# Designed miniproteins, single chains, continued (2): the designs that were tried, part 44

Each design is a single chain, and the fold is of that chain. pLDDT is the mean over its residues in the fold that is shown.

## One batch from the design tools (miniprotein)

Design m5602
Fold by ESMFold2-Fast:
Parts: structure tokens; sequence; C-alpha cells
Structure m5602 (fold): chain A 100 residues (1-100)
């Protein structure tokens, strides 16, 4: 169905975002930035798993935890933190739209 396809696409986008966060962590010169990006990636993977399972509340909870971690990044790299938070807001809105 169209809804199943949209769910699979959103899960794939969340997994892609997690992979990008892991890649950025591997290239980060600051080990604290790397750690926070790895934690964001783990929450994005959890969000993807929850979307695949049809657990949109669980996906939103994982994205909220990712945002809390990204806010800690503001003290270390405010520009990177803003980009990560903006992406998490977009992904959160996509989950909400699919859940409605």
Amino acid sequence: SMAELEREILASLLYMAASIAKLMASKAEDPEVAKLLEEVARELERAADRVEAGDFEGALAALERAKEIARELEDLDPELAKEVLDLLDLLTERVRELAA
C-alpha cells in the first residue's frame, strides 16, 4: 500500500541520517563531538526501527532524545548543532504526518 511504502521510505531516511551521523563522528576532531554524534546516530536507528514496526510514538520518543543530545552539542559546535536539530525537526514532522 502507499502508507506502507511511505513508512519504508521514512525508515530508510532515518537509517541514512544515522549513517551520516556515524560518518561525521568518525571524522570529528573533538572526541566529545564524536561521542554525541554516535549517540544521535543510535537514537536515529531506534527511530527507524520503531517506524518499521509502526510504533510512531516510540519513534517520536527516540527523536526527542536525539534532540536533547544535539542540544549538548551546542556548547561544542553551535553551527553543527543547529544543522542536526533542524534535520531532527524535519524528521519529527515527517513521523507526525505519517502517524496522522
Scores: mean pLDDT 90

Design m5603
Fold by ESMFold2-Fast:
Structure m5603 (fold): chain A 60 residues (1-60)
Amino acid sequence: MSAAAQEALAELEAALEGMRRLGEWMKANPEKAAKMTGKELVAEFARVFEEILAERRAAA
């Protein structure tokens, strides 16, 4: 496998994990989730996604 292909797969896995973490948080905090705008949801997902990518790079 090429390094670029491995990085792309890692980013996809991080995105799936980010969606899972966000979904779990929304289930635990439905009132707070309901108050979030679409822009705030996108920004929060982007933050979680970047954090997961940083965690995985640090662990490698």
Scores: mean pLDDT 78

Design m5604
Fold by ESMFold2-Fast:
Structure m5604 (fold): chain A 65 residues (1-65)
Amino acid sequence: SDEEIAKKAKELVRKAKELIKQGKLKEAVELLLEAQRLLGEIKDEKLREEVEKELREAAELLESQ
């Protein structure tokens, strides 16, 4: 379901943010790419927007390191 895909994508983004803070940038980028792939599978607009927002926040965090 879209809800399960969105939950998985958000969990990957949260883990990636943690890895970014630890300086593990390569591993973080790999998780963000998987989350972006899952975002493409979401059909529900609200769930898609939630995941997209989390991904943007993680990308901004990555750029600030």
Scores: mean pLDDT 86

Design m5605
Fold by ESMFold2-Fast:
Structure m5605 (fold): chain A 69 residues (1-69)
Amino acid sequence: MKETLELLMEAGVYEIAGAVALRIGDREEAARYYEKAIEYYEKALEIDPENEEARNGLEGAREALEEVR
């Protein structure tokens, strides 16, 4: 499960990067980072479909992406 943990960490990094991009006014960059976070959470769920952290993170990243639109 170290592989799943590493994917979750990558997703988290991209979520933070997205939030930072939004704070400096770069909505286009923020959207790209949130899309990356979504990709990593989806990859984590491919390995562990019942991982609650990945499911919660995926929903959070999707909500953040909608907020940027």
Scores: mean pLDDT 82

Design m5606
Fold by ESMFold2-Fast:
Formats: structure tokens, C-alpha cells, sequence
Structure m5606 (fold): chain A 58 residues (1-58)
């Protein structure tokens, strides 16, 4: 579908978040992540994504 400029920014931010998450996951994978780390990472990533989304929309 055709997305408006603001909708496009939101989609781009999602792609950027995936990129950052991928990089973080690779680093954590090399440092042998544990279950607790996975939970914390998931919540941290979600929080960071929400914060960046707010700043991006501004």
C-alpha cells in the first residue's frame, strides 16, 4: 500500500531497530547469552525501540 511520510518513517524506524537488534544479538551470542540475559535484552530492546520511535516522530 501507499504509506504517508510519517508512516514511512515509522516503517524505516522498525527496520533500523531490527538492524540494531541484529547487531546486539550477534555481540551477545558471542558472549554466550543466558535466559536471564535474553529476557532483559528483550525488554531493553523494546524500551529502546519505543524511546527511539518517540524521538523519530518528533
Amino acid sequence: GSLGPQAQLSEELSKEAVKVANKTMKEKEETMPSEEVQLASSEEGKKKFEEEKKKYLE
Scores: mean pLDDT 64

Design m5607
Fold by ESMFold2-Fast:
Structure m5607 (fold): chain A 70 residues (1-70)
Amino acid sequence: SIEELKKQIEEALEELRRILPKDTAETIENAIKSAADAAVAAGDEKALQRLVEGLKVMVGTAKIRQKHAA
């Protein structure tokens, strides 16, 4: 459902806020929230699914890079 996908987006954004520098996290959050709002207005559940998938990849990559940064 759209509501469940919105929840997954918020959870992923919260995770990114804990990992990334504040300015970077705020830029990503604003862009993703704008895209999510547009998708919700259009009833485009597939667009929301793509946002969730992209955010999960971004979170995973950020965790790996932070842990293994030289």
Scores: mean pLDDT 80

Design m5608
Fold by ESMFold2-Fast:
Structure m5608 (fold): chain A 86 residues (1-86)
Amino acid sequence: NAKEKAERYLEFGKAFYQVAKENPEDLEALRVAIRSYELAIKLDPNNAEAYKGLAEAYRLLYEITGDPNWKKKAEEYEKKAKEIKP
């Protein structure tokens, strides 16, 4: 079902986020992590862990690029994660 697929995308996001943390020059890994978390949220909008993961991924993207738009996205998703409260 959708929730089970969301959980798979959440795990993919976590795995690729770890790769991105260790290899910040590999923007493809970070892109896959972001997309995976977005799909997890689309399938299960109440998954606070997916919002936390997406916030962390956007924060890392901000650290790599210096683009304040990514910092803003990270803060927005952190707020959403707190509102859902797992």
Scores: mean pLDDT 86

Design m5609
Fold by ESMFold2-Fast:
Structure m5609 (fold): chain A 78 residues (1-78)
Amino acid sequence: MTAEEYLEKGREALLKAREAVERGDVETAKKHLREAIEHFRKALELDPEHEEAKELLAAAEGALKLLEEGETSVEIFR
């Protein structure tokens, strides 16, 4: 897989996490956020200077942390 393919898979996982949060499914949201983090890390292993992948990784990690701390609104993805 290419860095771009991992970036796309990460974005798909972020969308699924957001949809899970919208329906109140915290465990499914956490699962998809962890999947997104893994995909973005793989993208950065292939292209360490990919600015968008760095930003998306930070956003996904931040969203997971907020969700683990009890924040359950879709604002965690902004």
Scores: mean pLDDT 82

Design m5610
Fold by ESMFold2-Fast:
Structure m5610 (fold): chain A 70 residues (1-70)
Amino acid sequence: SKEIEEKFKEFLKLASEVQELADEKNKFEIAKETKKIFDEVLELYYEGKLTLEKIEEAIKKLEELKEKVK
């Protein structure tokens, strides 16, 4: 759906931001968690199994990781 596509785009941007920030600050645990979430969401997306609930949950987790890396 269009809503899932828009949220997926938001997710990709956020994941990139958190990964870059974690790498810059040598927060390896946060970088590892970010990559795990990224890989799981990408797999669901390409399998056609990504739901709005799952993408919103992934975005919330990335926002929490972003706060931890600051």
Scores: mean pLDDT 87

Design m5611
Fold by ESMFold2-Fast:
Structure m5611 (fold): chain A 83 residues (1-83)
Amino acid sequence: MSREELERGVELGREAAREALAAGDLRLAAAILTGIADLYLALGKPEEAIRAAEEALRLAREAGDERGVRLAEAVLERAREAL
């Protein structure tokens, strides 16, 4: 995936996350934000990845999604290591 494709993925992901939040689907929003954090890591933007992963973690906890919590925590750890 090129840098342009990764940036496009972040843009589309943020649109999808906003729609999920508007629909009250916290689990879907958390999953999308976890994906956005991975895209930011691929872009070499660990600080942005940390922010996206922390937002995903909060939403996954609110949704009671234990799997989502673990996935967000894993990306957050990787983002912190990339600083």
Scores: mean pLDDT 89

Design m5612
Fold by ESMFold2-Fast:
Structure m5612 (fold): chain A 56 residues (1-56)
Amino acid sequence: SYEELKERILRTLRAAFASAPDETLERQAQAAADALAAGRDYRGDERLPYEPGEVP
């Protein structure tokens, strides 16, 4: 489901970016889940919302 997809992405981001603000990770997870749920192509143009050097 959409809610589970969003939560799964968020948990992955929290595990990978332990020092990042929770608000930032939640917004990124929401954007990724929205794109996938809308049937948009999440690949090609869409890498992870954060580049490694951009995490706050």
Scores: mean pLDDT 65

Design m5613
Fold by ESMFold2-Fast:
Structure m5613 (fold): chain A 60 residues (1-60)
Amino acid sequence: NLERQAESLVRGAETALRAGDVVGARALLEEAKRLLDSLENPSERLIERVRRVEEEVRRA
């Protein structure tokens, strides 16, 4: 399930950011975005989580 994989990657990126691993978070975020782009109707919650992680990575 691609959405479950994207959720797992976003969770990994969130964890990496909390640990101060911005490079790792960015890599996981990019893979999550790639999977998200392949979904026709991703959940609003998943889109919002990706957006928050992306903003945090950009500010770091």
Scores: mean pLDDT 83

Design m5614
Fold by ESMFold2-Fast:
Structure m5614 (fold): chain A 61 residues (1-61)
Amino acid sequence: SDLERAREIIEEIRRLAEEKGDQVTLEGAENLERALEANRDDPVAVRTLLALAEHELRKLR
């Protein structure tokens, strides 16, 4: 599901941020996770957050 995929990507962002010592990116991942959980029942919001998470992950690679 989009929700499960977004959670997977946010966890990967968090892992990469921790490896790099990037506190700003780590805080960003935590904010995305909170927004995702707050909007978990809104499929449009979940898809938007998934796209944002994918964009952030691409910037770290």
Scores: mean pLDDT 85

Design m5615
Fold by ESMFold2-Fast:
Structure m5615 (fold): chain A 92 residues (1-92)
Amino acid sequence: AIEEDPNNYKAWLLEGIELYEKKDYAKALEYFFKAIELDPNFKEAWYVTALFYKSLNMEEMAKVYFKKAGVEEKPYNEEEEKKELKKIKEKL
């Protein structure tokens, strides 16, 4: 995927989400940052990164990334997070 096109910001986000689901948090975050770097206007990358920080109880960081994603902050819910990640993966 990424090796075929390293500029495919959607592939970086997709693999980052899969790493996050496997609990490889450090590598997931690296992949999210790469997706944002390749396309800073890709709102889904900002949103997924915000959900990541929120799941870690990093509320101030989550707020920054939710604002960049253009979405309102919501209380953390693991079931809603899984639902949103699935929906985002379907868009990629």
Scores: mean pLDDT 76

Design m5616
Fold by ESMFold2-Fast:
Structure m5616 (fold): chain A 73 residues (1-73)
Amino acid sequence: SALVERVVELARRAMEAYAAGRLEEARRLAEEALALLAPLAEAARAGDAAAEATLREALARIRAIGEEFAARM
């Protein structure tokens, strides 16, 4: 979904900024990603199965990015 792709893009950019020492930029990008996920997390908590599936996909891809950057640092 477009939302998942946007969250993944923001997460990757946040990790790249963090690795480069641009901590304020990294924080801003991470906060933008979390803001996009917040309504999805609320819908999942309310029992929206489609929202839960989308959230799980986004979190799995964010985790993979984090593991990629942890291996590089």
Scores: mean pLDDT 86

Design m5617
Fold by ESMFold2-Fast:
Structure m5617 (fold): chain A 88 residues (1-88)
Amino acid sequence: EEKKLKEVEKLAKEAIKAAEEAAVKGKLSNEKAREIILLLEEAVKAALEKKYEEAIRLLEEAARLAREEGDEETAKLAEEALRLVKEL
């Protein structure tokens, strides 16, 4: 469980960094990047508190929003974190 939680945290942090980079490169609006980053940060907090159902919902929203905005890298990382949380 601890090992998977560390992987979820790592993937979510990579997704946050990808969203930040997308905003810097103008591929994502600052407003949408902030929404995605907040969802990912809340998902990490929920997972660390073992609120896995809440973490799943937040990661699903982050991945959906990233895909809708064309940020495939952030969406893929959020989806990978989502798959790991579902195994917890």
Scores: mean pLDDT 85

Design m5618
Fold by ESMFold2-Fast:
Structure m5618 (fold): chain A 61 residues (1-61)
Amino acid sequence: MEEKLKEIEEKIPTASEEELKEYETEVGVIELEAAVRNDKELLEKARELLEKIEKKLKELK
């Protein structure tokens, strides 16, 4: 799952609004999975990535 978060993070700078919304959904699923596993490191990484995606989406609007 960390590898997936890294792949998404690398794609954010060049992603379209539609792609960013899809990435937000994927990262949200990873955040939920990290929470149920009590994986605090993965949870923090997923949350940080969600913040980056949300900021980028706001900049594009």
Scores: mean pLDDT 80

Design m5619
Fold by ESMFold2-Fast:
Structure m5619 (fold): chain A 106 residues (1-106)
Amino acid sequence: AEELRREAVRLATGKAIEALMNKDYKLASLYFAAADAVRRGDLDTAIKYLEEALKIDPNDASLHLALGLVYAAKGDLEKAREYFEKAVEIDPSLKPRVERALALAE
């Protein structure tokens, strides 16, 4: 649980910085808010912010990976697998990261 939350925070923070550098302030705000929610253990709020980001960029593989990590940390392995499968479909290079996340969730 703790490792999954740390990976989700790291990923969301990285995406926030990327969005900020691209001057996408709305997307950056959503990623920072999601990372802060995960750090506080408020996984439901983190999911809401990440779902709003997904409406802006529905084909972002890292965003699907982040949602999968948060759902896995919450214990919702069925939803975690759905988001992980979509992440790998968009970017197959994410497969080792998904396999590690699933091992951490067990």
Scores: mean pLDDT 85

Design m5620
Fold by ESMFold2-Fast:
Structure m5620 (fold): chain A 57 residues (1-57)
Amino acid sequence: GDTDRVEGAAARAAATSADPEAAAREASQIVKDFLSGRLSAEEAIARAEEVARRYAR
């Protein structure tokens, strides 16, 4: 479902990060914002992808 897609994007951002802890903190906030209805699934995924790019190895 949408939650699985958002959580998957967040997990990938952390896993591919040069700074997994920083990426995980930002990804966790994105997931919280999605679950609280502040972000759509598409917005949350896009933000997680930006985190992945910013912290890329």
Scores: mean pLDDT 80

Design m5621
Fold by ESMFold2-Fast:
Structure m5621 (fold): chain A 96 residues (1-96)
Amino acid sequence: MKKIEESLKSKSVPETAENTAKVVGLALRVLGEVLDLLLQGKATDEQYDRVSKYMTLLIKYNALDEAEELADKISKAKDGKELDDVINEFEKKLIS
């Protein structure tokens, strides 16, 4: 966790209302998409919680570019396995 947070801090954009609104908007979209998968029985509560934790960190550190990249990859995920693969890749990229 701490290494991931330090990586996101280095990638933060200026904390303007516009940039904050963009990151929050991406987080809401992504959480809605994951919730739809959960309601369809294609994802688990644990997978939703994992995505929610990363979206919260992206908002906290205003990491707009990382939020956009993660949101794009999550929107293309068809099930919880693809969600786990996306998050695992994201984690590895941040702790490398």
Scores: mean pLDDT 81

Design m5622
Fold by ESMFold2-Fast:
Structure m5622 (fold): chain A 93 residues (1-93)
Amino acid sequence: LSKALEAEYLAGLALIAVAVARLTGEGEPVRLAIRLVKEAAKLLEEAGKTEEAKKALELVREAEEALRRGDLERAIELVEEAARLIVEAAREL
């Protein structure tokens, strides 16, 4: 499995996790999605998409801050944006 395809897979799992967070109102699936996006961004950087990986990590950092403030909806939005960015960038490889 290529690093790009593995990054796409992990980002896809993160999108499922944030969908679960929206349905349940719980923060734990968002924390799982953040971990998945961080791993996917690392793989994407190794595949040569350094700028997109950095952007995804910026969005994840903002999501972590939103979670610390108790802003679950903002955290979900940011993680979803990061995961979609990784999926799109990985498909270009």
Scores: mean pLDDT 87

Design m5623
Fold by ESMFold2-Fast:
Structure m5623 (fold): chain A 65 residues (1-65)
Amino acid sequence: MKKLSEEEAEEVRRLAREVERELVEELGVPLERAIGAMLRIIGVGLDGGLEAAREEARRLLEEAR
């Protein structure tokens, strides 16, 4: 279940926002697609924790290249 400490949940949300910004600002990804990536990172993180969120972020950035 989505059982994270509040600090971990905040880190997941922060990571997702950072990835969304990087996709738009660095990689020129359309905002709508970047928002989709952000939501996926949040979902993965809430389900699997911060490390799972980091791995999903890495994959999404790689695929956007």
Scores: mean pLDDT 79

Design m5624
Fold by ESMFold2-Fast:
Structure m5624 (fold): chain A 101 residues (1-101)
Amino acid sequence: MLPAPPVVLEIEVNGKKFRAELVRVEYSDDEARLVLRALEPLPEIKPGDKITVTVTVGGRTSAPVELTVKEARRLGDGLYELVVSKEDFEKLAQAIADAAR
């Protein structure tokens, strides 16, 4: 379950930083599907891209974690979908837990 304060991700791709809210996480086989609400226009993110993510929850900020994007898709209404491995999601989940302290 996501923390009660919004989970905000600062995503760095190719030296550009963008903010998005983590709305939900869906598990499928050996992957985690991250549904994001864009707080700023996101760049084109492609399969195989490495993104650096810093998590903020309730004004507390995590250390950055590197994730490799398996799939990226625009869902409409400012929503985006990123698919990562379970192992990469475990790094993100730890960052969320650390920020929620």
Scores: mean pLDDT 80

Design m5625
Fold by ESMFold2-Fast:
Structure m5625 (fold): chain A 60 residues (1-60)
Amino acid sequence: SARERLQKLFDEMTKLAKEAVEYSKQDSPEAQEKRKELTKKMQEIAREYQALVDEIRAAA
C-alpha cells in the first residue's frame, strides 16, 4: 500500500540521518565526501516521499 511505501522511505531517511550524525563528528576529506553523499541521498528520498504523497492525492 501507499502507506507501506511511505513508511519504508521514512525508515530509510532515519538510517541515513544516523549515519550523517556519525560522519558530522569527523573533519577528514573522506568524511566530508560521505556527508555530501548522505545529504544527496536524503534529498532524493525526501523528493520521492513528496512525489508519492502528490501521486496519492492525484489518484484520489
Scores: mean pLDDT 81

Design m5626
Fold by ESMFold2-Fast:
Structure m5626 (fold): chain A 80 residues (1-80)
Amino acid sequence: SEEEKLELIHDAELYEKLGRELEELGMYAAAGKLYEKAAELYEKAGDYERAKEAYRKAAEAYEKAGDLEKAEEARKKVEA
């Protein structure tokens, strides 16, 4: 439903905000995971543009964390 879609988007926005706060604290691996969760919620809501943006942020955060495997996985989601 439209209400369910809006709820998913709202939750995704909260995960993005928390991810950004963790990045400011230098907690890059945790930030990457939160951006991934946001991206998955945007995908479920059918918002593929915001999902793609969140996957880009996840990839960047994982690279800063030195987790090249998770960064590559997130980058592949952007290219899909």
Scores: mean pLDDT 89

Design m5627
Fold by ESMFold2-Fast:
Structure m5627 (fold): chain A 69 residues (1-69)
Amino acid sequence: MEEAGKHIERAERLLEAAKRLSDPETKQLALKHAREQVEKALEAAREAGDEETIKRAEELLKEVEELEK
């Protein structure tokens, strides 16, 4: 519930930071941390049955995966 929301917020901040980074190594670290936060949010949201947060976390995970390539 509130824990999932906190992980979403952290993931969004890390993802925005990664989009602005030009250094590949630093960008990959930011994306790795963003992915970890999204996965934690997804786990917490699934446990809570929070369908809206699950959907948001899945969308953020797709964005992270696109930027990881």
Scores: mean pLDDT 80

Design m5628
Fold by ESMFold2-Fast:
Structure m5628 (fold): chain A 64 residues (1-64)
Amino acid sequence: MKVSDEEIKTAFGEIYIGIANVLEKQGKKDEAAEAYRKASVLFREAGNTELAEEADQKAKEVEA
C-alpha cells in the first residue's frame, strides 16, 4: 500500500507535538519549543498551514 508523503509528514508532525507536550510538562521549555518548530515545518511541508501556524504559536508561547 502506498502512503502519501503528505500523510507521513503529518504523522511525524503529530509525533513532535506529542514530544513537545511531554517536554513542556517537564519544564523543558527550550526543547519543547524546538519540537513544536519541527512539527510546524512538517505540517507546512504536508500542506497543513493551519496546524503549522498552531505549532509555531505554541513554540513562541513556550519560549516566553
Scores: mean pLDDT 82

Design m5629
Fold by ESMFold2-Fast:
Structure m5629 (fold): chain A 65 residues (1-65)
Amino acid sequence: MSEEEFEAEVELTLLVMQAAIAKLSGDYETAAKYYRQAAELAERMGRPDLAEHFRKLAEEYEKKV
């Protein structure tokens, strides 16, 4: 993959890890924010399938009080 793609995948991984850490702490609001950022990055990577997946996760966690 290109260097730009590699950097984007690293950033995406970090965002997903931050979302997972927030989820483990019960902080669903923060988890949703990181999933939304991951969705935006996935869209920019040309992966609309992955972007939709993360958007749905963000919406689900936003509904969790």
Scores: mean pLDDT 81

Design m5631
Fold by ESMFold2-Fast:
Structure m5631 (fold): chain A 66 residues (1-66)
Amino acid sequence: MKPIDEEEILEALGDMAIAIGKLMLERGVPKEEVREWLEEMLKKLKELGASEEIIERLRKRAEEVL
């Protein structure tokens, strides 16, 4: 079994970004600003080497938050 690898770290960072986005929305940040921020975070994760599968899973979870 692999120890924590880059793929697991990237997915965990994405999940944290989604959780922060949900908190921002609940605290009164406009929905469009939260969506733009989440899209920027997903773009950064993709640039860091996150697979399309991870990005797609994170995108679906983000849509459930919003």
Scores: mean pLDDT 79

Design m5632
Fold by ESMFold2-Fast:
Structure m5632 (fold): chain A 55 residues (1-55)
Amino acid sequence: VREIILESASIGVEKISLAVKRLTGEMPEEEYDKKMEELEEREKKLVEEAEKLLK
């Protein structure tokens, strides 16, 4: 359970990092969208795992 919470927090930090890179022009919009989508899918999977553990 703790590991899932920590992973969720880590994903949040990665999202912020990607947003900063997009704003500074270090990352093109296409790559930003793709990486954000990957992080959102990973976050969704972690939420599902957390829900299963709480049952």
Scores: mean pLDDT 77

Design m5633
Fold by ESMFold2-Fast:
Structure m5633 (fold): chain A 108 residues (1-108)
Amino acid sequence: GPPLSEEERRALEYLDKALEALEAGDVEKAKEYAEKAAEAARASGTPHGETAALLAEEAVRALEAGDVKLARAYLLAGRGVLLSAEGRDDEAAALFREAEALVAEAKA
């Protein structure tokens, strides 16, 4: 696909940092990075960026509710949207499948 914008690349970096923070158990840092990801994705003005921003915002809400599995699902889905925008469709598909599994676990 076309190269990501600077704002989309920045959003992807912040989503990765949010996921790393969740793996480390640092919910506060994960929330901060998810908020930065949403801001960067929205600033891109692209349809993929708008979708990624909404997913990152939902991750923030899930973290505020104490739902770490749901937050992780939203962060993975947001990352998948941006990877799909970059043409990394196989990697995006894997992230969407992982996100769907986490949503199922969170609602069970």
Scores: mean pLDDT 89

Design m5635
Fold by ESMFold2-Fast:
Structure m5635 (fold): chain A 94 residues (1-94)
Amino acid sequence: MEEVRRDLEGARAAIENALKALKEGNISQAVRYLTAASILLTAALFSAEDPEVREKIEKARDLVLEAMKAISEGNYEEAIKKLQEAIDLLREAL
């Protein structure tokens, strides 16, 4: 696998795990997964050469950061919505 694809697959898996943790009420575990996803998306962004792929990575990263903010504010419904949108974007980028 190319490094960008591997990082995007890792980020998607981390976001899916965070979404599951949020639905189960495990907020601490969800935040840990989202932190990992943010790191992987940042790494993918630095390595991405394709402008369309890069734009999708930037938007997915922004959605992950917005979801983390929503979690800090106790707005778990908004966080879940943002994470679902991020997963969809990453599937399109892969």
Scores: mean pLDDT 85

Design m5636
Fold by ESMFold2-Fast:
Structure m5636 (fold): chain A 63 residues (1-63)
Amino acid sequence: SEQELARKAVELATEAVRAIRNGDKEKAKQYIEELKKLLEQVKNPFVKRMLEATIKFAENVLK
């Protein structure tokens, strides 16, 4: 369902940010890859923009 997909997306985004803050680059990269897969499935524009912003932020930090 869309609500379950949105919940999973928020959880993964939260975990990605947490991994980045903890300096766990490998775990952060894994979460970002999962977020990119979810982005392809998400139809809610608010959730989609949040995922895009989180991915962009993470990719910039992991450089």
Scores: mean pLDDT 79

Design m5637
Fold by ESMFold2-Fast:
Structure m5637 (fold): chain A 68 residues (1-68)
Amino acid sequence: GASEAALEVVRLANRGAKEIVVEGEGLGKIVVDASNPAQVTGAALRVIGEQPKRVVVEAGDERKVFEN
């Protein structure tokens, strides 16, 4: 769900990802500078707030899909 997608954004940033891409129905594509805490928090909060039906979170070769 959206909460799991938001947690994945935070998890990837904490693991040292440089760029995180969040793509969701109604969100569009959000490119996050993972070294910027405001961007990481903003992306996570937007996912929770918008509750998109499908969210893709990727960083480098890591990709996860979340359904809600």
Scores: mean pLDDT 84

Design m5638
Fold by ESMFold2-Fast:
Structure m5638 (fold): chain A 101 residues (1-101)
Amino acid sequence: GGRKAGEAAGEAAYAAGKAAEAGGAESAKEAAEAAKEGAEAAIKSEGSGSSAGAAGAAAAGGTASAMIAERRGGGEGNEEGKKAAEEAKKAAEEAKKAAEA
């Protein structure tokens, strides 16, 4: 399970970065939170330190920084940001399922 969970967590972090870049603090916040949950699930399933799980955790941290960078984009959340946030949530759910499997 751990490798799949790590891959899904990485995908969630990537989608969270896209949400932050697209603008909208609310979408970026939701996506970052989902990426964090996915990364935590992946790390828990692997017992830490796996390549994919570690990468997912690092990417989730990067998303927080991205939110700071996009603060100028405003809080409205365009459709691209919302879509990316939904992708992050789905990837995080897949990470949790893979961690439990």
Scores: mean pLDDT 63

